# Ledger of designs, part 21: designed miniproteins, single chains

Each design is a single chain, and the fold is of that chain. pLDDT is the mean over its residues in the fold that is shown.

## One batch from the design tools (miniprotein)

Design m697
Fold by ESMFold2-Fast:
Structure m697 (fold): chain A 88 residues (1-88)
Amino acid sequence: MNTLTVAQVNESVRKLLEKLGLPLPAEDAPSLEAAADYLEERGLHAAALTLRAMAEILEGNLSDEEIAELEAELLARSAPHVAELRAK
């Protein structure tokens, strides 16, 4: 009875990477863990950790509203790290 799907997570990851100006993955992630790996590959370690935490709360029946809120939180957590990454 989980509302969060891997497809929705892939959409959120693509939107996050696009907003941050980072390279998009060539293929959709088959799992939340694979989606988190896409974020880690781009240096978004905090966002990747948050996605892995979401895998633990799939039983929480996350709604589209909750997914959008988490996407905003991921962006906020990743923005300072991306700024530092761009400065290097």
Scores: mean pLDDT 64

Design m698
Fold by ESMFold2-Fast:
Structure m698 (fold): chain A 82 residues (1-82)
Amino acid sequence: SAIDAKLAEVEALLAEARRAYAAGDLAAARALVDRALALADELEAAVQAGQATREQARRLVLLEAEVTALRMRLLLEERLAA
């Protein structure tokens, strides 16, 4: 489904963001995280519209938690580097 495809895109962006972060490329990691969050917002709108299954909604909640945790880490490191 379109929702499953977008969930897979969020997972792929998160994996790329983690690789960029591990490589010390904070700018690339931030751009990937911001893109993942934008897709997660689209998916959250679909969940609220009743277009997602309970399993898809659960998967989104877990992905949002992981993306948010990485974003907070990146913001902290950007602030410490300034």
Scores: mean pLDDT 88

Design m699
Fold by ESMFold2-Fast:
Formats: sequence, structure tokens, C-alpha cells
Structure m699 (fold): chain A 105 residues (1-105)
Amino acid sequence: SLEERRRKRERELRKQVLADQFNITPEQVAALTDEQWDRVEELVEEAILAYRKGDKERFEKLVDEISRILGVDKQTIVDFIKRMLKNPAYVAEVERRAAERRAAA
């Protein structure tokens, strides 16, 4: 009920940020399910962690999956992740959310 509505708003805000960063049209955003957006957010966070660990093979596989779900080229995704890695505040937030996802899994 109230918790569901709050989670939906938080999810919509996260979708808007990712859609804007990857230059995805509103029509393309509408074509993707909530489950696909949740998966993309998870994959982006895992890709950032893989990159920080130097796990290049895992990073490339995760980028490939994101590219397939979103229909966005791999280089755009790589450039976005590298840009985020240069901002300590974003990296800290991603690590925090990844820790929360692991605790929930």
C-alpha cells in the first residue's frame, strides 16, 4: 500500500536518471517493464563493482547484457560507468545499494 507507492516513486526516479544518462526516449522507457529496469539497475551496480575489482571479463559480460536489454550500444554504457567511477559520491552510493541488495538476496 503506502510502502508500495513509495517504492514505485523511488524506482521511477532511478529509471528517469538512467534513461536520461543513456539518452533513451520516453517511448523506449515505456516499452521496458519494471522488472527489466530493476535488472538494468542491478547490472549497472554489478558492473561498477566488477570494474573496481579489475574483473574485466565479468564487466564486459554485464555491459553486454545491459546493452541487449536497453538497445543502447556498449560504448555508451562503458563511457557512462567510467564517468560515474570518477565521482566518489556516486561510487559510494552504488557500493551502498549493492551491499543492500546482497543483504536482501
Scores: mean pLDDT 77

Design m700
Fold by ESMFold2-Fast:
Structure m700 (fold): chain A 61 residues (1-61)
Amino acid sequence: SHMMLEKERAILSAALQTARERGLDAGLAELRRRATEAGYSPEVIAAMERMFRGLWEGHEA
Protein backbone atom coordinates (compact mmCIF):
# COMPACT_ATOMS: atom_id res chain seq x y z
CA SER A 1 0.00 0.00 0.00
CA HIS A 2 1.15 3.54 -0.88
CA MET A 3 -1.48 5.19 1.28
CA MET A 4 -0.49 8.07 3.57
CA LEU A 5 -1.84 6.14 6.59
CA GLU A 6 0.63 3.29 5.93
CA LYS A 7 3.47 5.82 5.66
CA GLU A 8 2.46 7.40 8.98
CA ARG A 9 2.44 3.95 10.60
CA ALA A 10 5.93 3.26 9.21
CA ILE A 11 7.22 6.55 10.67
CA LEU A 12 5.63 5.82 14.08
CA SER A 13 7.06 2.27 14.10
CA ALA A 14 10.57 3.51 13.26
CA ALA A 15 10.37 6.22 15.94
CA LEU A 16 9.10 3.70 18.53
CA GLN A 17 12.02 1.36 17.73
CA THR A 18 14.43 4.31 18.16
CA ALA A 19 12.79 5.17 21.50
CA ARG A 20 13.20 1.56 22.69
CA GLU A 21 16.92 1.65 21.81
CA ARG A 22 17.84 5.26 22.72
CA GLY A 23 14.96 6.67 24.80
CA LEU A 24 11.87 8.79 24.27
CA ASP A 25 13.63 12.03 23.24
CA ALA A 26 15.57 10.22 20.49
CA GLY A 27 12.34 8.59 19.28
CA LEU A 28 10.57 11.96 19.14
CA ALA A 29 13.51 13.48 17.24
CA GLU A 30 13.39 10.59 14.71
CA LEU A 31 9.60 11.02 14.36
CA ARG A 32 9.94 14.76 13.66
CA ARG A 33 12.81 14.22 11.22
CA ARG A 34 11.04 11.51 9.19
CA ALA A 35 7.65 13.26 9.17
CA THR A 36 9.21 16.60 8.13
CA GLU A 37 11.20 14.90 5.33
CA ALA A 38 7.97 13.19 4.19
CA GLY A 39 6.31 16.63 3.91
CA TYR A 40 3.72 16.34 6.69
CA SER A 41 2.24 19.55 8.12
CA PRO A 42 3.05 20.72 11.69
CA GLU A 43 -0.55 19.80 12.67
CA VAL A 44 -0.13 16.20 11.47
CA ILE A 45 3.31 15.94 13.11
CA ALA A 46 1.80 17.16 16.43
CA ALA A 47 -0.94 14.49 16.15
CA MET A 48 1.70 11.83 15.43
CA GLU A 49 3.73 12.98 18.46
CA ARG A 50 0.66 12.63 20.73
CA MET A 51 -0.03 9.14 19.38
CA PHE A 52 3.65 8.24 19.80
CA ARG A 53 3.72 9.39 23.44
CA GLY A 54 0.60 7.31 24.14
CA LEU A 55 2.21 4.23 22.62
CA TRP A 56 5.43 4.85 24.58
CA GLU A 57 3.56 5.24 27.91
CA GLY A 58 1.90 1.87 27.20
CA HIS A 59 5.34 0.26 26.82
CA GLU A 60 6.80 1.95 29.95
CA ALA A 61 3.92 0.93 32.23
Scores: mean pLDDT 78

Design m701
Fold by ESMFold2-Fast:
Structure m701 (fold): chain A 70 residues (1-70)
Amino acid sequence: SMEEELAKKIAQAQELTELLARQRALERLPDAKRIEIERLDETTFRATATSDAGTVEVEVRGRVLEKLLE
């Protein structure tokens, strides 16, 4: 059904947004030993990367998620 197709697209867009948050955190802190992902709202994810030198937080808003949830 169209509802099942939409749900699948939302799930894929969520995974892509989470992966983008992880990637951006790693770009800022390449020696990160730990990365935690937190969902802040329906379209926004936060990645917190931690290394011996410190921590970096990156927030990513999923543009595809925004369009799918309208």
Scores: mean pLDDT 85

Design m702
Fold by ESMFold2-Fast:
Structure m702 (fold): chain A 57 residues (1-57)
Amino acid sequence: MKELYEKFQKALKEKDHEETERVIEELSNYLAETQGIDREFALELLKMSKEILEWRG
């Protein structure tokens, strides 16, 4: 998980739109499998987190 968050932060800083989306998909799958969170809900939360980080940066 830490490695995925590092990739996420890097993609946002580099403005790599494709890599950002890929990492969001990987994180949503990880959360669904390990924490029993609904995959669609996890994906939605991660997309909102991306928007918040872009808004603050």
Scores: mean pLDDT 69

Design m703
Fold by ESMFold2-Fast:
Structure m703 (fold): chain A 76 residues (1-76)
Amino acid sequence: SLADDLVAAGDELDKEGRYRLAAEMYAQAGRIAYQQGDYDRAIEYYERAIEAAKKAPDGDKLVAENEGRLKLVREF
């Protein structure tokens, strides 16, 4: 699926130390899972986006954005 492809891309970017782009790929996968009604996968992918964003030197805003998305999914 597109979400699975985005997760695979995020994993490769994370291995390369490209943490901001990895976080963006995981966040996109989370959005797709959410739109498909797969809330467990959406939570997993947003958590992975937060982990990757925390490794990025300028990731603080991206952490906050994905924590907000995660909160909305959990409160749904």
Scores: mean pLDDT 87

Design m704
Fold by ESMFold2-Fast:
Structure m704 (fold): chain A 68 residues (1-68)
Amino acid sequence: SEEELAEEALREAERIGVRGVITGDVEAGFARAIEVLREAKKHITDPALLERLERAIERLERARAQFA
């Protein structure tokens, strides 16, 4: 389902972000996490799920800016 796809994308983005922090590759980690969420949005049509993913992307973009 689209909800399962969104939940899995959110979990994968979190795993990638954590890995980036552990390996010291924070910028690449955030960039990859954002791309995972953006890719998931291409397969989702539910407006509520799209908003949820977009909010997660916004949080990651803000966090990424802290390291720029």
Scores: mean pLDDT 81

Design m705
Fold by ESMFold2-Fast:
Structure m705 (fold): chain A 80 residues (1-80)
Amino acid sequence: SLDDLLARAKALLAELQKMPLHTAQQRQEVANLAAALDYLAERHAAGTDSPRAEAILMTSLTVLIGAIEFLIRRLERQEK
């Protein structure tokens, strides 16, 4: 469900935000993902009555989850 995807995205973002961020670029990348999640959460609150809007939100949240997981794995590989 959208609520399950949103909860998963929030949990992953919280994990990402606990990671050591050594550069301004890394901090900006995390900030951009946080802003994207906030935008999708606002659209979910406003657009749930539309099947089209719901499908777009579902796809966008799935893509965002993948992006957060990818960045977590990338940062783990850069840790020395």
Scores: mean pLDDT 80

Design m706
Fold by ESMFold2-Fast:
Structure m706 (fold): chain A 120 residues (1-120)
Amino acid sequence: APLKTLITTLSNPNTSLLDKIKAIFENQDLIKENLDKILPKVSPVLAPIVVGIAYPNATVKERHALLDKYLPAKDAEIAKKVDKYLNILYLEGVNLGNPKELAKAIKKAAKDLNIPASFL
């Protein structure tokens, strides 16, 4: 089933960050329809990307409300910090629509925000 395959890819620690990002970009409609089932199963550093793909026109406040709704409080706090960091990079001209550039941006955010490498 496509949903089970996507969740397995996004939750597998042996799948590269780049391949997880590509899977998110390739499954936009499936993510939008199943955000409640997908969001609790992904790492907090990918959660903002999943929300952004589901709701590309959402404000920061609206994205953060979705993160707070579907994630445990600790994970929602990490995800909101990553979302804010990525939003600053987007406004500074970083192409977050490119999977390789987004992967570099997420790795930098994790390092700068002192997020455990296990979340990548």
Scores: mean pLDDT 87

Design m707
Fold by ESMFold2-Fast:
Structure m707 (fold): chain A 61 residues (1-61)
Amino acid sequence: MSLEEFLAAVEARARALGLSEEDIAQLLDAARHVYRATGGDLARTEAAVDVLLEDLLARQA
């Protein structure tokens, strides 16, 4: 899976969950940052995205 495919999947999931465009942009930027910081570790990026997604959803609720 490429980073682009991963980011597209994250964006689609966040949009389906009803996140705002601002929150989606924040989530995607965080995913790109973690991916670069970990040297391309998709598993760590996915874990970080899941944590941030939970935080954004909790804030919305």
Scores: mean pLDDT 82

Design m708
Fold by ESMFold2-Fast:
Structure m708 (fold): chain A 89 residues (1-89)
Amino acid sequence: MVYKPEELERIKEEVLKRLEKEAEEFLSKIPSFEAFIDYLKEVANLDDEEIEEIIKQLKEIVENPESWTELSEEAREFAKKLARGILER
């Protein structure tokens, strides 16, 4: 069923608020960029190549968000904000 524009806007706002809350909780658990790398290695059990690829993707989102055509404009801005928050710690 196609949602009414007003209902879509409300759902979008609720989803964005939820994602922002989850991002704030995630960032609060990562006091530094080094702690983020440690989390990826120890908790997510990623190897050095996978970690390097993630860092590269975070930098690319910050520098060239338009290259991420799979994401909506709003999702790219959100991802850019989150990536910048991680990289600047």
Scores: mean pLDDT 68

Design m709
Fold by ESMFold2-Fast:
Structure m709 (fold): chain A 81 residues (1-81)
Amino acid sequence: GTIPLGEFIESLPLSEEQKERLRENVENLGISLDYLLSEDDVAALRTYAETGEVLTPASRLGRLLLEMMEAIDAEERGVVR
């Protein structure tokens, strides 16, 4: 089934700091944490969080979330793009 964005972020194997930054970034774009993610978006984003493998999400929102997760991960590791 679908998962609310906020619940999905809490379920990810990320640090609390990464989860908070992801929440702040989506809220700053006007995206509700109650937004229901598709199963396809959930699968792609979860695969990235668990394995680091980049699967391109089908939706525009999914792609934005992936880019945010990659940017947060890179900053946490001290990598400059």
Scores: mean pLDDT 77

Design m710
Fold by ESMFold2-Fast:
Structure m710 (fold): chain A 60 residues (1-60)
Amino acid sequence: SSEEKALQYLSEHSPEKFEFPSQELLNQVKGDPGAQRVVYAAFKKGSQQLAEEALKLYKA
């Protein structure tokens, strides 16, 4: 459910600016396969901001 909400957010939003997710963000999701899938989906969109927002939805 939380992963699905985060992935749906990423599917519905475009990046406001193009920037790659940081290594620090990748380090935060180590050991959580669901969170990793969310961050990698945001990688495909090229957005740190979308990755951070999607992770908030995942953790909520």
Scores: mean pLDDT 75

Design m711
Fold by ESMFold2-Fast:
Structure m711 (fold): chain A 92 residues (1-92)
Amino acid sequence: ATLAIEEAWLVDGVLIVKYKPGTGKAVEEYLRSFGYRIVYVDEEKNLIVAIDDSRRANVDSAVQTARDKFGLNDKQLKELRTRLTAAVDRMA
């Protein structure tokens, strides 16, 4: 599972992972085993976004990282923001 992760960015309680094609489910299970909650998966970009509920999540920082480091388009960024905001709001 660890060797299936190409890139990982932990930004203010949000983990963004780029995985090797075909390994998405194994990486999701690996992240869940460490207490991460999966929020968003983009199979075309091989990206998983997860939250560490033990930390304060910053939605703006995560969306900016997804844009700048992973090249998500405006539609993908809007969907990610919506899902992250909903996931964070469930903690309140």
Scores: mean pLDDT 77

Design m712
Fold by ESMFold2-Fast:
Structure m712 (fold): chain A 73 residues (1-73)
Amino acid sequence: SEALAQARQAVANQREAAKTTTVAPELGKKYEELEKKSPKLAEEFLLDEGARAYRLLGDDEMAAALERLRAEI
């Protein structure tokens, strides 16, 4: 869906920013570890992090939409 694509893009942008900072290297490492073990676990992690990021930004509607998508996988 478009909402999922936007969430993935937002997380990808944060991941790129994290490569040049010390703030979130653990998130990138965790995603890579999960992706190597199971694409499903990596997808779940991506949706969870996306929902959390939108909540921190005050976009509760988008966060709730991502949490619904997470529950379906």
Scores: mean pLDDT 67

Design m713
Fold by ESMFold2-Fast:
Structure m713 (fold): chain A 61 residues (1-61)
Amino acid sequence: MEVTKEEIIEFLQKELGLPEEVAEFVADLMTGEKKFVTKEESDSMLPKALESLKKKLEEEK
């Protein structure tokens, strides 16, 4: 794999402002480490992603 999981996590955190746990979750899906997403995982990760995006927009103005 030309792109490492760590590089994907860094990209998501830097460009999208995602928290580390959400960036890792998305990276796992992109790399195939995680094949199934449960509703509970989606319900917990989505609010965290939205909160992080809001904070990043406020910081960068």
Scores: mean pLDDT 74

Design m714
Fold by ESMFold2-Fast:
Structure m714 (fold): chain A 96 residues (1-96)
Amino acid sequence: MNSDEIRKLLLEASEGKELSKEQQIYVLETVLDTLGVSEEEKEIALKALEAGMKVVEILKLLIAIHDGIKIYSEELKVYLTPEEAREYLLEKAKKA
């Protein structure tokens, strides 16, 4: 599996191009493995994807949580703190 392929898929997703469900899962799992997230966080992220959250949004939320920074949520149209990002991700995972 190729780093360049992951970058291309993430760029295409950020530009609004539709990824297949298999491609979304592949990108998400590969990035999560690279970031060294816990198995619990990986399970939460995959459940959020099953609930219909976009892969790019999930990755932004995880970066906010791990780097301790605010991110802009395109779905909510607001800036989220790391704690708010964690709560939003958990809420979405519960709906899967």
Scores: mean pLDDT 75

Design m715
Fold by ESMFold2-Fast:
Structure m715 (fold): chain A 74 residues (1-74)
Amino acid sequence: SMMEKIKKTVEELLKILLESKDPEERARAAISLGMLAKETGDKSALEPLKEALKKEKDPAVKSAIETAIANIEK
């Protein structure tokens, strides 16, 4: 179903955001999570994004996560 596909995509993007050693992959995952939430109204990534922001050291990835959070909250 469409809902199962959305859930699976969110899970895969969160895994990349939290586990990838490549900052570019983490930034793209954050951006994709924000866009998906805006398109679907699914806010399930909000708390994981906030947790990722606390751990992130790369300034570009931090910016991508902050943008994603802002897009989900508004």
Scores: mean pLDDT 85

Design m716
Fold by ESMFold2-Fast:
Structure m716 (fold): chain A 71 residues (1-71)
Amino acid sequence: MLDEELVKELSEKLKLNETLVSAALKGLQDIEAGKGTKEEIVAEYSELLGLPKERVAEAIEKVEKELKKKE
């Protein structure tokens, strides 16, 4: 299950919309699970959210970078 508190924390910290952060977290999980390439996942969430691919890719990159700081 997606952690709602993590979504809110990242949304406030990165100043991104909660829906976009939630999609970025799920997209990263899908990439790690081998459900698609980063490009395919970005395209899927771009269509799902009605946002440009560049915006979705940027959100995924920012969320990934923030999560790596905790390692």
Scores: mean pLDDT 78

Design m717
Fold by ESMFold2-Fast:
Structure m717 (fold): chain A 72 residues (1-72)
Amino acid sequence: SREEIEEILRRATEEVRRLMEEAEREEDPAKYAGLVLRAIGVAVQAVLEARRLDPSLSDEEAGELGRRMLEA
């Protein structure tokens, strides 16, 4: 359902935000890169999960959802 997708995206956005905030405080370049990579992975997985729940979601719409999560 739409609500289920919204919940998944909200949780993923919060997780991405936490990881990016952690990355902003990280002074080790390797740890910084690892945190950013995890944030990207969370956003990608959330988009794939949303598409599995709603196969009518276009590639363009899915891409926009991912971009919005990473902007948070």
Scores: mean pLDDT 83

Design m718
Fold by ESMFold2-Fast:
Structure m718 (fold): chain A 74 residues (1-74)
Amino acid sequence: SEMEREREERIRRLTEEATRYGTAVLLARVRVFEPELLADPEQAARLRAEIEEKAREDGRKGAEEVVENPDLYE
C-alpha cells in the first residue's frame, strides 16, 4: 500500500514535470512555425488545451516507463 502510493506519487510528479516541459516545447514550435494559430484568443485557448492534453498523455507514458525500468534511466 505505502510502496504503491509512493510509486503512483513518483509517476504523478514525473508526469506533471514532463507535461510542463512538453507543453512549453510544443507551444514554442507553434509560435515559430504557425503563429497565426495563436492570434485568435478562443482558437489559441483550444490549441493550448489540446497541446497540454497530448503532453500529459505522452508524459504519463514516459513516467510509467521510467518507474517500471529504473535500470535503463537511473
Scores: mean pLDDT 83

Design m719
Fold by ESMFold2-Fast:
Structure m719 (fold): chain A 89 residues (1-89)
Amino acid sequence: SKFEELAEKLVKRIVEAYHDPSLTEYQRLALLAAELTELELAARKEKLSIEEIEELVKKMVERLRKELPQEWVDYIEKRLKKMIEHLKK
């Protein structure tokens, strides 16, 4: 699934960006926004059920909790939940 591939890519890239001391907070947030946009577009194109998207998002958040501080995980989870609400409309 393209959605699953993009979900894996988002987790990997954000973890790498967080651990890259050459990047600013602004650059990390911009990268997150770009990856979230790709993820939402893939979810719409594949016509995934909300249940399938919620399960994949849960797995993404669990992976992020192992690698990132709570503040970053909470922010990303909030953005992912907003994406799900947007897809319900």
Scores: mean pLDDT 85

Design m720
Fold by ESMFold2-Fast:
Structure m720 (fold): chain A 97 residues (1-97)
Amino acid sequence: SSSQVQEYFELAKKYLEEALKAAKEGDLEKARKYSLLAMRYAEKAISVASPEQAKEIAEEMARLFEEVADALESQGTLEGEILSSLLRMQASVLRLM
């Protein structure tokens, strides 16, 4: 349903905003937690979306994952670099949809 797609997509965006804030603060545990939650809700949104909605969701989520990845790389830590690589890989997968 359209309402279910919107609910999951809004949750995915909200968690990614929290992940970005945590990444900028150097809180790698929260950045990881919220990034994984965002991935889960993005997947749920895409699974119930129409093909056109799924593409729009995937494109916006990919952009937001890359913003979090950029913030994590800026921290200069090995854990940040690993999580950044995971988020960039997820963004690439989303762009192939």
Scores: mean pLDDT 88

Design m721
Fold by ESMFold2-Fast:
Structure m721 (fold): chain A 68 residues (1-68)
Amino acid sequence: SRADLLRRLYDIAARMTPEQRERLVELFREKIAERDAWLAAGLPDEEINRRVFELDQRLLDEAERIVA
């Protein structure tokens, strides 16, 4: 679930250095900007929700790479 993804992301962030957390915040801002662009383009809610879930998964993968 999305809640499980967010919990895993928080657990990863807790293990990060301040510099690694700054990189994670940057990636989170990029995710918000993409979501806002889709909202502005008038995409259907179901499509936006699907894309946001995919972004959450990519964010989790990137967070794991940063910590590795």
Scores: mean pLDDT 83

Design m722
Fold by ESMFold2-Fast:
Structure m722 (fold): chain A 88 residues (1-88)
Amino acid sequence: MSNDKIIEDIKSLHSKGASKYLLLQAAAEYLYRIGKIKEGTRDRIGNAILFMQAAGESPITNKQLAKYAGVSEQTVNSLLEEAEKLTK
């Protein structure tokens, strides 16, 4: 998948009203490809979001995502801001 295709997929998800966390899951691969995050961070973020979604009843929060991904809450906040920039 090209970087352009990833950006178009993110914009498509945003236009459909996808949550900021679903946008981040899609953006994690792009952020890794442009060197903004390490491979381990990409995998941890993606897996944490999938795990939290599979749990079904708990809303995804920045604090919970940080805990499951093994990163700081500030890291999650920064990555969400980077993902939001890709929707514009």
Scores: mean pLDDT 76

Design m723
Fold by ESMFold2-Fast:
Structure m723 (fold): chain A 98 residues (1-98)
Amino acid sequence: SAEIEALLAEAERLVAEVDRLVARISDLIANNAPISDIQAQLAELDRALDRLDEVLAQIDARFSELSPEQRRRYLLLGARAGLARMYLWVVKQEIKKR
């Protein structure tokens, strides 16, 4: 349906936002930026991932309605979200040691 395509497009947009935030956090760490600047970007990443999880949950509720191509897109988006959450957790743990 058009509604499922819109949800997939929104999830893809949110993954692009997550990728940009991960890149910015990595740059801040590489340049020894203040912890406060890193924490601000981690908070933005946390919010972006929460929005992504909301959209993915809406797609999951309609999983039986998805075409094979839409199911593949959904699974890849979920995998990317999981990798970004692992990155967020690792960086948060390292910041606590400093």
Scores: mean pLDDT 90

Design m724
Fold by ESMFold2-Fast:
Structure m724 (fold): chain A 88 residues (1-88)
Amino acid sequence: SEEAAREILRRLVEADTDGDGTVKLSDAIKIINDNPLLTPEQKKRIIKYLKLIADENGTVDLEKAARIIAKVLGISPETALRILEELR
């Protein structure tokens, strides 16, 4: 749902302490696991894809994370990116 996407993206933006548009994979996984609006299957799918896109330093790009969340939750990537922009 859009509500679940908005809550996840808000917490991811808060975890981007440097403001550089990236978050630690470990922080992203915690945020996904702690979200009460996600099903266990949605959590598993998002975490799997986040692990695949993480760089060698264990960080994840926020825009790429937003696109993954959009795909798993069945919202458009345009909607997820708009939410991300609103939260910055």
Scores: mean pLDDT 85

Design m725
Fold by ESMFold2-Fast:
Structure m725 (fold): chain A 110 residues (1-110)
Amino acid sequence: MSKLEQLTKLVLEAKNKIEEIKDEVDKLIKEKGEVSPEEAEEAKKKLIEILEKLRKKVLELFPDNEEAEEIFEETLEKIKNAKTPYEAIEIAIEAIDKVFEISKKILEKE
């Protein structure tokens, strides 16, 4: 498998896990009418875990990808400060897309 294929697989796996979190949040709103602060913090925790695992695997494929590392660090901070689980989910998806584009540019230089 090429580095691009490995990167694409990692990105899709991370996005699928984030979609599962969104489905869980949607279910809470349908059943309870709202997400409690504790449930919102649990959703953020799961998003952080997904991003930290993705960060490790991306940096294993691209050890000198300082731009991706900076995006992950900035994104983790933004998620912690997000006002809603939906805002945190949008921040996570945007960061994954940025990391994918930056990592592809590294492959274009090879």
Scores: mean pLDDT 85

Design m726
Fold by ESMFold2-Fast:
Structure m726 (fold): chain A 88 residues (1-88)
Amino acid sequence: GKIVEAAELAVEGALEVMRKKPEKVAEAAGLALRAMGAAIEAELLGPSALIAQNVLEAAKGVLELDPENEKAKKALELAKEALEELEK
């Protein structure tokens, strides 16, 4: 589903920040763990607005660290779409 795809992209975006910006590795690692946790929860429990919000916030965090991160931008878009579908 969209939440798992968004979470995977948020993790990949955070990992790119860790590789490109070593000074931000701890903050990016925290965001990657948050996104991974959301992906695991979505897979085990199914999608929820709370899980979608966690992915959305993780993607936003990656973009604050790296505003041009394409994977984080895609994660943000997919998480927004998933959240809108779950709030209907």
Scores: mean pLDDT 84

Design m727
Fold by ESMFold2-Fast:
Structure m727 (fold): chain A 99 residues (1-99)
Amino acid sequence: DNVELLRELAEILKKALADPDSLSEEEKKKLQEIQERLDKIVAEDPERAAAIQAELAARVRAANLTTEAEFAAALLEYAGRLLGEEEVGRELAREILAL
């Protein structure tokens, strides 16, 4: 379930933002598995992935985003768009920014 994958990614990112040394080996492995799944989606449609990344990168540059929370939020929005769960990714990104 892509929604559950996004929620799991958000929880790991929240924990990493609070204390990056607090991540367990299991949580690091889950993060790697999530990244591998996203990489497979990118490989299926690299032009779409590049367009999404360019749009988000342009917004990051325009907003002068400098915090780890802002980069984590951008990653969740990117993952949501790749997985076809844009609204869930956007909601989880807002939760990160509200921390």
Scores: mean pLDDT 77

Design m728
Fold by ESMFold2-Fast:
Structure m728 (fold): chain A 81 residues (1-81)
Amino acid sequence: SPLEELARERLQEVAADPRLSPEDRALLMAFIQEVLQMAQEGVPLDEIRAVAERFIAGVENPHARAFAEAFLREAEAILRA
């Protein structure tokens, strides 16, 4: 699916990004996997967004937060199509 492809690509980017600590990588990987899992289980987009926004609010690293925000925007675009 387009969302699975997006998740795979973003997970590869997270793994290769030297600006992310190991802790930030683990958090972003968990975030991407959680969004994908919720979508696969048929959770409504508004609920996925609410969960994702709560996660993002807790991200301390500005670069990691920007990455999570960008992923959410791209995932939402796919889920609305």
Scores: mean pLDDT 87

Design m729
Fold by ESMFold2-Fast:
Structure m729 (fold): chain A 98 residues (1-98)
Amino acid sequence: MDARIQNIADTIVVAQDIIDNGVSDSQLDAMIARYGLPPDDAALVRDIRRRRASVDQVAQAFSRTYDIPVGTARIMLTAGTRDFTIAAIKAIAARKAA
């Protein structure tokens, strides 16, 4: 399911940009189109932007939605690169599938 892992990583990158830089509705629409986010993932980042969610609130949302540890989600949002996020999601998925 590499395509799903890529979609999750792209969603986290978009959320990180919303938190770090602030994003308008039109800028968010452009990012959703650029990354090709699926409708459910697009809805999640729109909700994050609309609620002006904190890093902790976003980490909790990603933990619930993608079943990743909240501490790992927090690292992905604050210090992680896209490559780190992909590697971490793959490691979590492999551990659950074992």
Scores: mean pLDDT 79

Design m730
Fold by ESMFold2-Fast:
Structure m730 (fold): chain A 72 residues (1-72)
Amino acid sequence: SAAALAELRRAGEALLAGDREAALRHLQVKIEAARDNPAAARHGQEALAALQAGDASTALGHLGEAVRALRA
């Protein structure tokens, strides 16, 4: 969905800016917006878990997979 893609973009921008709290909020909204796409929602949840663990690299990887799933 366009809403999920927009939230994903905001999460990525926040993460690159070092704003972990903003990235977490945008990822939570994205997971809700992607409820009709289980693959995108799963990757969003993995990105959220990685970000909560402080692993920005893994979180970015999962964000990319969520984008791929939303565009499939």
Scores: mean pLDDT 79

Design m731
Fold by ESMFold2-Fast:
Structure m731 (fold): chain A 85 residues (1-85)
Amino acid sequence: MRILVAGVGEPEVTREAIERIEELAKQAGFEVVHSSVRGGRGTLEFEADMSEEQAQALADEIEELLRQAGMDEVWVVVEPASMFE
């Protein structure tokens, strides 16, 4: 499964929030394939060997964490392999 995270907020808030999610992903054993924070805009992409249901639950948790961190706009998208053949 591939999880795409994108958000906009204050530069310091965005950097801290994205770094936090990236660290949590690495601690969980996920492969971080992309990470970028620029001018209050953050993007993070990682791959995880898990079910679609587990990936969706994780995506929902990430969205909540980013909103709690004070980001203005947040997008988290799950790409299950079966949809992108």
Scores: mean pLDDT 79

